Designed miniproteins, single chains, continued (3). Designs and how they scored, part 29

Each design is a single chain, and the fold is of that chain. pLDDT is the mean over its residues in the fold that is shown.

## One batch from the design tools (miniprotein)

Design m8993
Fold by ESMFold2-Fast:
Structure m8993 (fold): chain A 108 residues (1-108)
Amino acid sequence: ELEERNARIAEEMEKRVRPLEEELLAELEPLREALLAEKEANPSIDPRALMLRLLEELRRRARELAEEGNKAAGLLLRAVEEQLRLAAGEITEEEAVERLEEALREVE
């Protein structure tokens, strides 16, 4: 049930945010390369810490676009915020799924 709900969320998110995700990933490629270079220079760096820095920048960019009226950016922003909350242990995986399902309904 939870696994099926998570798969459905992933599919719906991919359909709604794919063009924007591709655009933002292209913009963030220099940052991703810089973070990978930090990891190569210091293998002891926690990969999770690097991922969190990338997610924070993605959140910032998605927020800017959402404020400009981009609905896909608003949905992406919500998804990134829930992922950050899950990573911080502030919500459960089940709660994250429920909140993302609500966000998807709101953009209908």
Scores: mean pLDDT 77

Design m8994
Fold by ESMFold2-Fast:
Structure m8994 (fold): chain A 89 residues (1-89)
Amino acid sequence: MDIIVTLLVVAESEEAAREFLRRVEEVAKRHGAEILGVQVEESDGRFVVTIELRAKSEEQARKVVEEVRRVAEELPGVVSLSFRVEPLK
């Protein structure tokens, strides 16, 4: 069963937003998850990045989410991270 993971991050700068996206692309590639879409919006001096991923299993989705959460914690320019996980079928 394929799983859709939607990530929403708020970054304090464009550089932080780009670094977060780069790290998420690396995580997705390592775990075999597909990036379906990326949206970047500037609002009140902050950058909101929405990333949609397709995972092939619940286990893959869990591993991707946990590693992305760690990435967000490591990056000082990330203000907040939220995610939604939905099964496809």
Scores: mean pLDDT 82

Design m8995
Fold by ESMFold2-Fast:
Structure m8995 (fold): chain A 88 residues (1-88)
Amino acid sequence: SLEELLERFRERARELGVSEYGIEQIAMLVRLGQVEAAERVLEAIEKGDYKEAARIILDNLNTPAAAVAKRFNTYEELVEEVAKKIKE
């Protein structure tokens, strides 16, 4: 079920020390059917690559913030902000 899948991803993220913010971003990817992207986020975090985790989240959630950042060439600044929030 979706709820069992969500709890498995949340548990794995908590075990890796991911912030509440990061756990909710991963959960949102799963809710949107982006399960492969959610797996890649956890793999990046396991490697300590929080910037790659942030890029995967931003690229797959299709948020207005990501679109605006790409339009105004501030995408890397947004990646750094999101990476910090995932790690905290």
Scores: mean pLDDT 87

Design m8996
Fold by ESMFold2-Fast:
Structure m8996 (fold): chain A 72 residues (1-72)
Amino acid sequence: SVVSLAERVKELIDEAAKGDEIAEGVAQIGLAVLVRYGTPEQSELAQKALDALAAGDYEKAKEYLEELKKLA
């Protein structure tokens, strides 16, 4: 489900924030899946989370994922 994927991506973002580059890469893939296959609103929030992750703003990325979970 979208909620399960978003929750797993949040866990991966927490690991990425600790310096796990593999977790960061997997989180990017999970966010790309949400961008491609989500509703238009979910896709927009997933893209914002992806942009925040690319900027190193892990907390903002997780906030966008929490908003996305409310839409599912």
Scores: mean pLDDT 85

Design m8997
Fold by ESMFold2-Fast:
Structure m8997 (fold): chain A 106 residues (1-106)
Amino acid sequence: SEIEEKIKEAVELLAKLFNLSPEEVEQILKRAMEAKRMGEELKDDEAARARAKEAIPKTLQIGEEGLKNRDLQKTVTALEMAAYISAVLGSTDLLDRLIELLKKEG
C-alpha cells in the first residue's frame, strides 16, 4: 500500500539520521506497521477519524521537537502516530509531511 511504502521511506530516513542498527530499524518498522494496522481497524469510525484529524498538529510538533533535540524515542512516537493517523484517514499526507521534516534535519 502507499501508506506502507511511506512508512518504509520514513524509517529509512530515520535510520540514516540516528545511525540505527538493522535490529533497531526492524523494531521501529514493526511498531509503525502495528500502528498502521490498528488505524486500519478504525477507518470507518467517525469519532476515531475526527480524533485523528485533531491529532495532526500535535503529531507534527512531537516529530519536529524529537528531530531538533535528536530524541529518538520522541521521533519514533511521532512516526507511530503518523502511521496510525494516515491509516485511519486513508491518506499519506501526514507521513509525507513527516518525511519532509526528516529530510530537512538529515
Scores: mean pLDDT 90

Design m8998
Fold by ESMFold2-Fast:
Structure m8998 (fold): chain A 120 residues (1-120)
Amino acid sequence: METVRLTVTVKVDDNGNITGSASSENGEPVTLSVEKISDNEVKVTARSSSGAYLEAILKNVKKGDTYTLEVTLDADGRVVDFRLTKNGKELSDDDYIEVTAVATTPEQWAENRAVRAALA
């Protein structure tokens, strides 16, 4: 298969607790981290067992909000399609999101470290 779709859902409950879930369409395990970085900003990091990586920062987050991120990655981890919805609606200009998606294996991470060390 040449593409993998990751779906990440982030929810803020009425008590201000932030929860998240992540899944891959091929059923591989996805590790999700959701971190509150300010009163209205949330950092989301998702990593699949195959090494696909997604990082997003959501801004202007309020209690009761639900965000859904759908990311399609190619075999190299490049984003080929991206969708964001807030409360089931398309993202508005009032909402900010920054997305970085990369696929890397442990071997590619080690090689990238060695190259960066040689350039430093």
Scores: mean pLDDT 66

Design m8999
Fold by ESMFold2-Fast:
Order: sequence, then structure tokens, then C-alpha cells
Structure m8999 (fold): chain A 63 residues (1-63)
Amino acid sequence: VIKGSEDSYNNNFERDSIKQNNISLKSRKDSTSELVSLSSLLNWTMLESVDTAQKNSLEETIK
């Protein structure tokens, strides 16, 4: 008998892996390259989510 609990468990496991990757980035002192990569990934994700408006406001300030 399967009630789909396995799907929820798999999703949680994947999210934990992402958190571990973030910790690794903090551990390394070379944050420049990592920040660029992370910023690009976040920018792409935010475009899909709907938080683009807030990010645009911050970018305009930097200009």
C-alpha cells in the first residue's frame, strides 16, 4: 500500500542537498565567483516566481 509519502520525502531530501551546497559556498573564502553564480541562479529563479519587481528596484539603485 502506497500513499504518496515517498514523493514528499524525496522533495524534502532534495531541498536539504541545496542547503548543504550553500554552506559549502560560505566555507570557501572565494565568494566572488560563487556570488556571481548564485546571483545569476537567483535572478533566473525570481523571474519565474514573481519577485522580479523587488529585484529591479535594487538593481536601479546600484546603477
Scores: mean pLDDT 55

Design m9000
Fold by ESMFold2-Fast:
Structure m9000 (fold): chain A 84 residues (1-84)
Amino acid sequence: SLKDRVLKMIDEAEKLFKEGQKLAEEIGDERTVQAFKDGIELLKKLKEDVENEDDSKFFQTVIDARYLLEAAKKELERLEEKKK
């Protein structure tokens, strides 16, 4: 279902942000650690909105989840380059 796909996107983004937070902590990038923590909190709110079946928010949640997943991928890639 579309809801299952959105939940999977949120789970993937959370996993990437948690990995990025760990890498940022290892290199001492405190600003990036905070950014990943903030992203994880946003993903938790989106997951609650999906699980509570608030259909009025669903379309916006799909957009926000996709945006956060792409942001997570880009930020993690950039951080991995800094770790070299």
Scores: mean pLDDT 81

Design m9001
Fold by ESMFold2-Fast:
Structure m9001 (fold): chain A 67 residues (1-67)
Amino acid sequence: SAERREEIARLLEEARRNRPSLEELQEIVDRLHALAPEASRGEILALVFDVLNDRLSPEEAAERLLG
């Protein structure tokens, strides 16, 4: 849904801006998995790292995560 995509993009943008600790990163992955339960934690973590390294925008990563 549009609401899930926007929520995922927001969480990823907050992560990119705030540069999370390992504990905060784990919480972000947990929240993202709740929004996209069909994606594995490994897939989510890879997309988070792509966003943190400026390889994907938060919006592009959200679209990829939801299909």
Scores: mean pLDDT 84

Design m9002
Fold by ESMFold2-Fast:
Structure m9002 (fold): chain A 71 residues (1-71)
Amino acid sequence: MAEEYAKRLVELLYYNPDSEKIEELKKEVQKLPEEIRKKIAEEARRLIESLGLSPAVQRALLSEVKKAVGL
């Protein structure tokens, strides 16, 4: 489900970074239809915005999300 992919993506980008797991998740997500990838990006953006991070950190994480979903 899009929400589960978004949670996994934010977990790996912010809470517990692991480059190998991030690359595996990117490959998995990028195989999904564009509509689902857009939904994953939307859910991940919502999660990141809820964290109250500095603008620079928020922009960096949102950029990584877009790259991960292939948008």
Scores: mean pLDDT 82

Design m9003
Fold by ESMFold2-Fast:
Structure m9003 (fold): chain A 55 residues (1-55)
Amino acid sequence: SMEKEKELIEKIREITARLVEELQANKDAPLSEKRRLVERHQEEIEKLAKEYKES
């Protein structure tokens, strides 16, 4: 439904905004640490997408 799609998009926006803030806060961090942040973000989105498909 359109409402569930809007909820999914909003949650993705929130997760992405947190990643951007974390990357900005850690801009001088090693590349390996930045990669971990991105990988965690991808895992959160994948979990969210799976929940959306199962609903």
Scores: mean pLDDT 82

Design m9004
Fold by ESMFold2-Fast:
Structure m9004 (fold): chain A 62 residues (1-62)
Amino acid sequence: SLSPSEVAALKELAVRETLEAQQDPNWPKSKDVRYYAEQLSKAYGLDVEEVVAYVEETLAKL
C-alpha cells in the first residue's frame, strides 16, 4: 500500500502531466485528466474519481 506522502506525490504528477498535455498541440484529445487518473489507478491502486477531482480543483485555482 502507498503512504499518504506517496499518494500526494502521484496526484501532483497527474497535475503536471495534465498541464504538459494542455501545452502540446500534438497531444491526443483522448489522453485527458481521466486518462492519467486511470493509469495511476492501474499502476498504484489510486481512486480514479479522487485523482480527477484533485487535478481539476488544482487547475481551477491557477
Scores: mean pLDDT 78

Design m9005
Fold by ESMFold2-Fast:
Structure m9005 (fold): chain A 80 residues (1-80)
Amino acid sequence: SSQPMRVEIRVTLTLDDGSTETLEITTTVVDGVPADEEAVRAVEERLRALGPRASSVTVEVVATGADGTVTTRSGTVTRP
């Protein structure tokens, strides 16, 4: 069975008016399922609401495995 991982996600949106919004979530993931599904869903709903007004979205993910291994991933998407 997959061991639990701690996952920290930071989403920064640059809105069309030049303002920024930052959404942060920390959760434990087991077998690909977040322990705090409600918090994940809330962030997804906020992103869906803000998406049409966002010119750029940057996502940063830090995952820490049960063995202490840390992996990081980041990316930026610009609206065409």
Scores: mean pLDDT 77

Design m9006
Fold by ESMFold2-Fast:
Formats: sequence, structure tokens, C-alpha cells
Structure m9006 (fold): chain A 108 residues (1-108)
Amino acid sequence: SPETQRIRRALETARDSVLMFTNELKTAKENNDEENALITKMKLSSMLAELSDFLLSNPEATEEQRKLAEELRRRAKELPHLTIDQTIKTAQDISERLQKQIESLAES
């Protein structure tokens, strides 16, 4: 359906953004740039919250996509309290979760 394609595009865009933010966090860590690390962490948190809201407001969202949305909302709230290393690991885990969800849609 058109809505399934819209959900797929949102997940793909989010995955690409998470990968970009993961690289920005690694660069900030290498440069001991606490300010840029915090800014990137806040951008990641906001993006995850927005994706969660999008999925939960979409009437075509599956139960699995709604559970993913709840997980993303929880992770968004946790991010401000994590170290840079913990944030990088969390971002990598999120990108893998998003990739698996995208692949599930491709098999349908």
C-alpha cells in the first residue's frame, strides 16, 4: 500500500540518519568534543521521538511497528543519561533494529 511505502521510507531515512549520527559521535569522541557529542545526542533523541510519534499516529502501522515505536521512545529518553561510548553502542543497536524491520517489509 502507499502507507506501507511511506513507513518503509521513514524507517530507511531514520536508519541512514542514525548511521550519520553514529559517525558524528565517533568523531566528537576522537576530538574530545563534549559540546558536539551532546548536540548530536540531542538530535538523535529528537529524531527517534519523531519516528516513534509517526509510527504510533499511522493507522496502517503493524503491531510490530508500534512495539518498535515504544522501544524508540524509551531509548530517546535514555540517551541524555548515557556516556558517549554507551550512546555509540545504542545507536549501532538501533540501526540494526531498523535494518531488520526494513528487511521484514521487503519480504512481504
Scores: mean pLDDT 88

Design m9007
Fold by ESMFold2-Fast:
Structure m9007 (fold): chain A 92 residues (1-92)
Amino acid sequence: LTPAGAFYLAQEAYNIAKESPDPEAAKLLREAARHLVDAAIAVMNGDYETAIEHAKRAYELLEQAAEKATDPNVASRAKELADRVKELIEES
């Protein structure tokens, strides 16, 4: 888990949220993005335990966004992003 990696995934979540026609899915995607930003900041501060907890919460929110999304493109992109967050946690 790196700050750059977490910030990149946060930006991706914000971009998916912006394009989501479903307000509920967009809200979950924005919340996931905030947790990924908090994970990046925690890594920069040397707090890897807090960083992993934020990344895990982001993963859960992205899975929920994929389930709630009515747009198949948003659902697919949210699921792909969740899998990338999971890989980032496992590399830590």
Scores: mean pLDDT 85

Design m9008
Fold by ESMFold2-Fast:
Structure m9008 (fold): chain A 85 residues (1-85)
Amino acid sequence: AAALIAAVEAEAARVLAAARAGDLETARQHIDRFAELLRELVRAGEVEAASALGRRLTLELNDLGHPELARYAEERMVRAYIEAT
């Protein structure tokens, strides 16, 4: 689980870097990868870690002034939770 958590954190960092650069397309691509990794983390039973990482990304995107990216991230994360069984 530690390696998977690190991978999720790395993707979150890439989302935030792209958002700060104004590269919204690249940010969305990294959000998609972030959501895929969150789904794996939930399937691994790391539900609390997945929830915390997802909330942190959404808050950071809103703080950066990208509410549309935050909403996109929330939508992708909700789908990931539904698919995680």
Scores: mean pLDDT 86

Design m9009
Fold by ESMFold2-Fast:
Structure m9009 (fold): chain A 80 residues (1-80)
Amino acid sequence: SELDKYLEEVKNAKTAEEAYEAALKAVRTAYQQGMSVTKYTGLVLRIIGGLIDAELSGDDKLAIDEAIKVAEEAKKLVEA
C-alpha cells in the first residue's frame, strides 16, 4: 500500500528531515483513508515538534526513531 511504502521510506531515511518528510506522507495517506481531523492534527504537530527538536539537538537517529513511531501510529489508526 502507499502507507506501507511511506513507512519503509521513514525506516530507510538517513536524516531527520527525510524521515519526517516520509512520516508526513504516511500521515496524509492515513488521513485520506479515514483518520479523524483531531488525530491528523496531533500527528502533524508531533512531526513539526520532532523536526525542531532534531535541528536543535543534532540527534538524527533519535528523530528517525520518533518519525517511525509517528508513521506506525498513523497506520494503526486506519488499519485496526
Scores: mean pLDDT 85

Design m9010
Fold by ESMFold2-Fast:
Structure m9010 (fold): chain A 72 residues (1-72)
Amino acid sequence: MSKKVKEVLEKALKNKIIREEDLERLKRENPEEYEKLIKEIEEAKNEKEALKILLDYDIDLAVEELKEIVLG
């Protein structure tokens, strides 16, 4: 991960914008969506936009969508 992504994730975890357990679950259950999320954070124009992406991200929905694509 780039330094920018690491700093954004650390700040998001510190401010309770995202939970570490949810991030690890996404990485384990849906690695493609995790990589997509990381890329969106890296491509964000500034830290505020990156934090907004994390705040608006529904990890539960992302995990469930993968199951529907694979099984349905």
Scores: mean pLDDT 71

Design m9011
Fold by ESMFold2-Fast:
Structure m9011 (fold): chain A 81 residues (1-81)
Amino acid sequence: SERERVKELLREWLRKKAAELKETRAAELSDEEIEEALKQALENIDDMIAALEASHGEVTPELLRELLAENERRRAELAAE
């Protein structure tokens, strides 16, 4: 149950990011390339969670939200010139 919630949160986040990239054209990728990258990420979702668990221990929905928020904060800092 909790694992399925973690997977769904990560899937939702990945889909949202793909949609944002398609709208902004920031990555200089075609819509087809973005969709293929999303497909690959969704196919590797279990491996992504396993990698997070290797570093952080059991990934709960709360921890995933915190990690995603930290990722967004880090990206915003890197974009600030």
Scores: mean pLDDT 78

Design m9012
Fold by ESMFold2-Fast:
Structure m9012 (fold): chain A 85 residues (1-85)
Amino acid sequence: MSEVLKLLDELEELSKKIENKEARETVLQLVKTVKELLEMGEDPEAIADLVEKGKERLSTLKADKKIKEEVLKLLEDIKALLLES
């Protein structure tokens, strides 16, 4: 779980580089929700499903291509770690 928290912190830092306010706020809300669910002891598979839905939502929003690709990669890595649990 410490690895997932580390990636969530990286995602939060990366979100500060997102110029599009809607995309930035979407990433920050996703990070907050995932952290809260982890603290509550929610099922990792359910959290992974929520991350996948957030990833799909973010893919439709306007953002710099490089930053967007980095965000989507971090979300995929988080999902993979949750499913390995």
Scores: mean pLDDT 81

Design m9013
Fold by ESMFold2-Fast:
Structure m9013 (fold): chain A 82 residues (1-82)
Amino acid sequence: SKEKEELIEELSEALGVEKSVLRKSFRDEDLQGLVDILKGKPVEKVDPDTEKGRQYLLVLRLKYGKETGDGDLIEALKKLLE
């Protein structure tokens, strides 16, 4: 959907991950929540042992890698999405 593509674009720009990888890795229903996390909106506490919690932490770590220029971290995390 158009809404899905807009959320994928925001995630791609924020994280430096290719849109095609994000489309394959995240469920449509989770995309808004991940964008909200990046924007600092309140989110429910997520367990890191859940799929949602792992996606939450992955997105935050990718953002950190992009902000710090840690290409090795970004590449390692991208492999988890493939």
Scores: mean pLDDT 70

Design m9014
Fold by ESMFold2-Fast:
Structure m9014 (fold): chain A 71 residues (1-71)
Amino acid sequence: SALDHYNAGLAAQNAGELAEAFASYHFALKADPGFKDAARELLLLAERLYREYGSVDAYDYARATYLAVNA
């Protein structure tokens, strides 16, 4: 379920598995495109990845997703 993917993302992020966390939030949003909590966590994670690693594409994707969910 979307919630299972979201919870997996939170667990991965807590473990420092940032790529797994990003993928898990992405799959939560594929299962429920209106999942505001997953879109918010994806954006916050993408902001961190941009700040720490310069991950522009991940940030652009997460920002666009967040805006779409909150439109």
Scores: mean pLDDT 88

Design m9015
Fold by ESMFold2-Fast:
Structure m9015 (fold): chain A 55 residues (1-55)
Amino acid sequence: SMEAEAQAKIDAHLAEMEALVERLTGTARLVGERELAEFKEMMKTLSPLELLKTL
């Protein structure tokens, strides 16, 4: 379904963000961790299709 496909793309984007943050240090890592946390909150408040439209 389109929703399942959107969820798969969101999961892939989340994994990419987590991998990027893991490579950061110091202040850049703190900023990256905050952005990751904000994306996870968006995942709770928006449907997969709505969230995909904002990317």
Scores: mean pLDDT 84

Design m9016
Fold by ESMFold2-Fast:
Structure m9016 (fold): chain A 93 residues (1-93)
Amino acid sequence: SGKEVARKGALAAAGGMKLAGKSDEEAYKAGKEAGSLGGAAGAAAGAVRGVGLAVEGALKAGKLEAAGTEEAAKAGGEAGEKAAEEGAAAHTG
């Protein structure tokens, strides 16, 4: 479903930010934006629009998307899970 794709993208974006050394708040904001925009494509769009997803975070998000949901969730932690839940809920595609 579209919400499943949005959730996976949100987890990847949040996890990427955490791996780039960003705070839980920054990871949460990036993940929530990525989720609301429909997942991995939303993560890239968020980076371009200055959602706080640094280039390094975006690259790590892409790697986490390829690695799978479990790896992304582990990297993002609680901030990533919250971002995925709220971002996917906001996705209106």
Scores: mean pLDDT 69

Design m9017
Fold by ESMFold2-Fast:
Structure m9017 (fold): chain A 83 residues (1-83)
Amino acid sequence: EIEELKEKIRELIKKGLELKIKAQNSKGEEGKKYEEEMQKVANEVQKLVQELMKLVGEEAIDIVNEILAEVIEEIYEEEEKKK
């Protein structure tokens, strides 16, 4: 239950960061579409974080911050491997 929420939040944060990279590398209509998708993902993350807070309280903030740090590191490593 909690682990399922953590994994879902992680996947959405990763998707949001990937969409931000795509938006920065895209021009015109394509970039706008990625920005719109990123906004939808951000709204979904907010809802899941609220659900996590209902289950674990204040600990949810620490969990989300840890997931965010891990995802940023993972994306950075993936981008380096593509070079």
Scores: mean pLDDT 78

Design m9018
Fold by ESMFold2-Fast:
Structure m9018 (fold): chain A 77 residues (1-77)
Amino acid sequence: SKKIKIIFPDGSVEEYEISTVEQAIALLLNFIGREIETGKKLTLIDEETGREITTVDELLALPDGAVLRLVETPLPP
């Protein structure tokens, strides 16, 4: 199984399993839901490469043990 860590803006760290397409979709939908609830743009950045992760294919391409940083940006009015 493949697991990644996400560092949240408050410094908390959560581990997610992304071994399947369904798991990757569920993760992305969860963050879209958080954007709607918070009114903020959420961006996932690969800590190793600095690359933004936006798609299921990009999540599935990450190595086991990858670390992502979640960045919150206020949406314009």
Scores: mean pLDDT 79

Design m9019
Fold by ESMFold2-Fast:
Structure m9019 (fold): chain A 78 residues (1-78)
Amino acid sequence: MTELDERARALADEEFPKLKRYLVEELGASEEDAERAAEVGANTMYSALVRGLSEEEAFRLGLERARETYKILREKRK
């Protein structure tokens, strides 16, 4: 991988547990739903960083994607 890819992956991996905790503590997600949504969010951050977006923008997009994924998972159960 390029150095950019390696750095982006490391940052996404670091943010994954933070996104999971946010979803559980702030939104009341189950551990299963939180893990799934956090994974999508972290992957979104990785993609954004690789595309050359700032860390702030990438983290914001990742958080937004994690929230939206959790919403979809919750709605799918109804």
Scores: mean pLDDT 81

Design m9020
Fold by ESMFold2-Fast:
Structure m9020 (fold): chain A 88 residues (1-88)
Amino acid sequence: SFFEELAEELEKRTAPLMEKGDYEGVRAALREIFEEAIEKYKDDPEIVANLRLMAADMGLEDMTPGERQRLLDEAIKSIEEKEKKKKQ
């Protein structure tokens, strides 16, 4: 799944920086990895919303309560649209 790929990429790219005590480098690498993941999955609004919410929770993105609510609403709408396609 994309979460497993994301976790592996995070560990691979941050571990050497953590060993050096380069915490600014770790923060920069995390931001870059999330930006790359958002671009890779840009056609999946549910994945993009989850990635942006995680980045905001980690302090990598500044987000207002209104922006957070809009991302949640978009994720919910995406789930509802997928359920409509099931026609059950």
Scores: mean pLDDT 77

Design m9021
Fold by ESMFold2-Fast:
Structure m9021 (fold): chain A 110 residues (1-110)
Amino acid sequence: DKEAQQLFDKGKEAIRKGDLESAEKLFEELLKKFPDSKYVPEARVYLIGIYILKGKFDKAIEYIRKLKELPREEVKHLLPDLRSLAVFAERLGATEVAKELRELVDWIEK
């Protein structure tokens, strides 16, 4: 799990530097190599944000739907981040992405 943590930390550092291309690749590598890692739900949230910023709305929706496949307990801690992403997506005009994020939030809160 040290390798999954290193990929996660490098991905966050890439976001901090505004390097969305590197951040996307690092988080995608984490999901591919370590699909059962505790970092997977949070890495998916970062990828949703990156895909929104890059205008890859179909990819953003795909990863939002993948979060619904996880047990609610594994994603409850992401509620504040998911609410923030919904507001962010709406402000960027990504209306369908914002709708999918709100539906995910409502599903987790049930």
Scores: mean pLDDT 86

Design m9022
Fold by ESMFold2-Fast:
Structure m9022 (fold): chain A 65 residues (1-65)
Amino acid sequence: MKEELRELLDRIVEAMKQGNEREVTLLQHEMSELVGPQVANAAMLSIRRGATVEEALELVEKLKA
């Protein structure tokens, strides 16, 4: 679970840097399947606001607790 989330977040950050909105949308959907849409949306907003992958993972852990 944690390793899968870290890999997804890394891929999301790279897709955002490339401006690949289609890839971002697909990866967000995969994250929603793992953690639910509310938590996935919070993680996405965190990344868009400049958070690191580590910070986004901590946010997901906090929201799932």
Scores: mean pLDDT 80

Design m9023
Fold by ESMFold2-Fast:
Structure m9023 (fold): chain A 100 residues (1-100)
Amino acid sequence: SSEEEALRRRATLLLRLAAHFLRENVAKMNDPERARALADELEARAEATPGLSLEEVIAVLEEARRRLEEFIPTAPPELAKGIRGLVAELDRLIAELRAA
């Protein structure tokens, strides 16, 4: 459906946004190597999203949110705020995908 396609596009864009956020802030992270690796993985997941089932897209977003949350305890306050914002957007999209 057009609604499903819009949600899939939002998933791709949100994963890319999260990857971009990590990449732009990698030098400020407590573990820059892990942040860079996650950014690369999220970009690869974003590229794969159009070929996945809705259940697989949800699983990707749930994994992404969990991995992002791992950076919050050690992140500087402003970066932690940004990561929490990304997690909140992922939670909203996961809820919308589950309702689709």
Scores: mean pLDDT 88

Design m9024
Fold by ESMFold2-Fast:
Structure m9024 (fold): chain A 121 residues (1-121)
Amino acid sequence: LLEQAQKAEAEAQRVMRDGLRRARELLNEARELAKKSPEAEKIEELLKRALELLEQASKSSISDALGYLRRAIDLLDEAAELAKGDPELQRKLEEARRLVSATLATVSRLYTQAEQLRKEL
């Protein structure tokens, strides 16, 4: 049971690292596309805040990181609304949002599994 909990925690950390790295890449691409947007300044502010939340998630405990990912999703949803006039930018933001959401779901599941296994001692 303890070894299974440790494996689930290690997998959660791996998924978090991989997901955050890919999400940062997508957000930096979205920032370049946003420079052409009429809402460039506001979208840039939202994306910078989302990147800061992903950075905090990478340095935090898994439980705290899940909170940062949820907040990042909210900022990406707001940025996508501002980008409605730019299909390429909106698609890139939706791709990033989907990746962060998938990372959140997988890490949350693995973390819950690890916690449940630890309760069985």
Scores: mean pLDDT 86

Design m9025
Fold by ESMFold2-Fast:
Structure m9025 (fold): chain A 85 residues (1-85)
Amino acid sequence: MKEKKLKALEEIKKKFGLPEELVELLKEYIETKDKEGVLKKAKENFSPIEVKVLETLMKLFEEEVLDVEEIIERIKKEVLKFVEE
């Protein structure tokens, strides 16, 4: 399971253009499952939009959603809702 999540993350990084530091934080979450610690670090170091992308990815990986196109569409919808609010 961890290996599949890491492969999905690599594809999302390539297609969506995620920052390297955000990808490393997501890798930490996949390895440790420390959602609270990862989100705290994200809020201290990233923009609110980047934190929303991270939260969405963490939720999708927790739900075992590994389809890269579905993940990208879910991220876009959540970011749009966040920006429009």
Scores: mean pLDDT 79

Design m9026
Fold by ESMFold2-Fast:
Structure m9026 (fold): chain A 65 residues (1-65)
Amino acid sequence: SVSEETAVMILAVALGVEGYIERVEFRGDTVILYVETKEKEELARKGAEELAAQFPQFRFEVRLL
């Protein structure tokens, strides 16, 4: 389960990833990062790897809007 404090920290980091994350969604222990383009999807996957290193208890996915 995700605490509100942990969720806010994840949101702050995700939105700080070069400004190309449009939306963040929480599905249990899965965090979904939404992007607008295929190029942003590739960059966001690299950012998701960094997020996974900081928050190993969560699974991060990248999806196109």
Scores: mean pLDDT 73

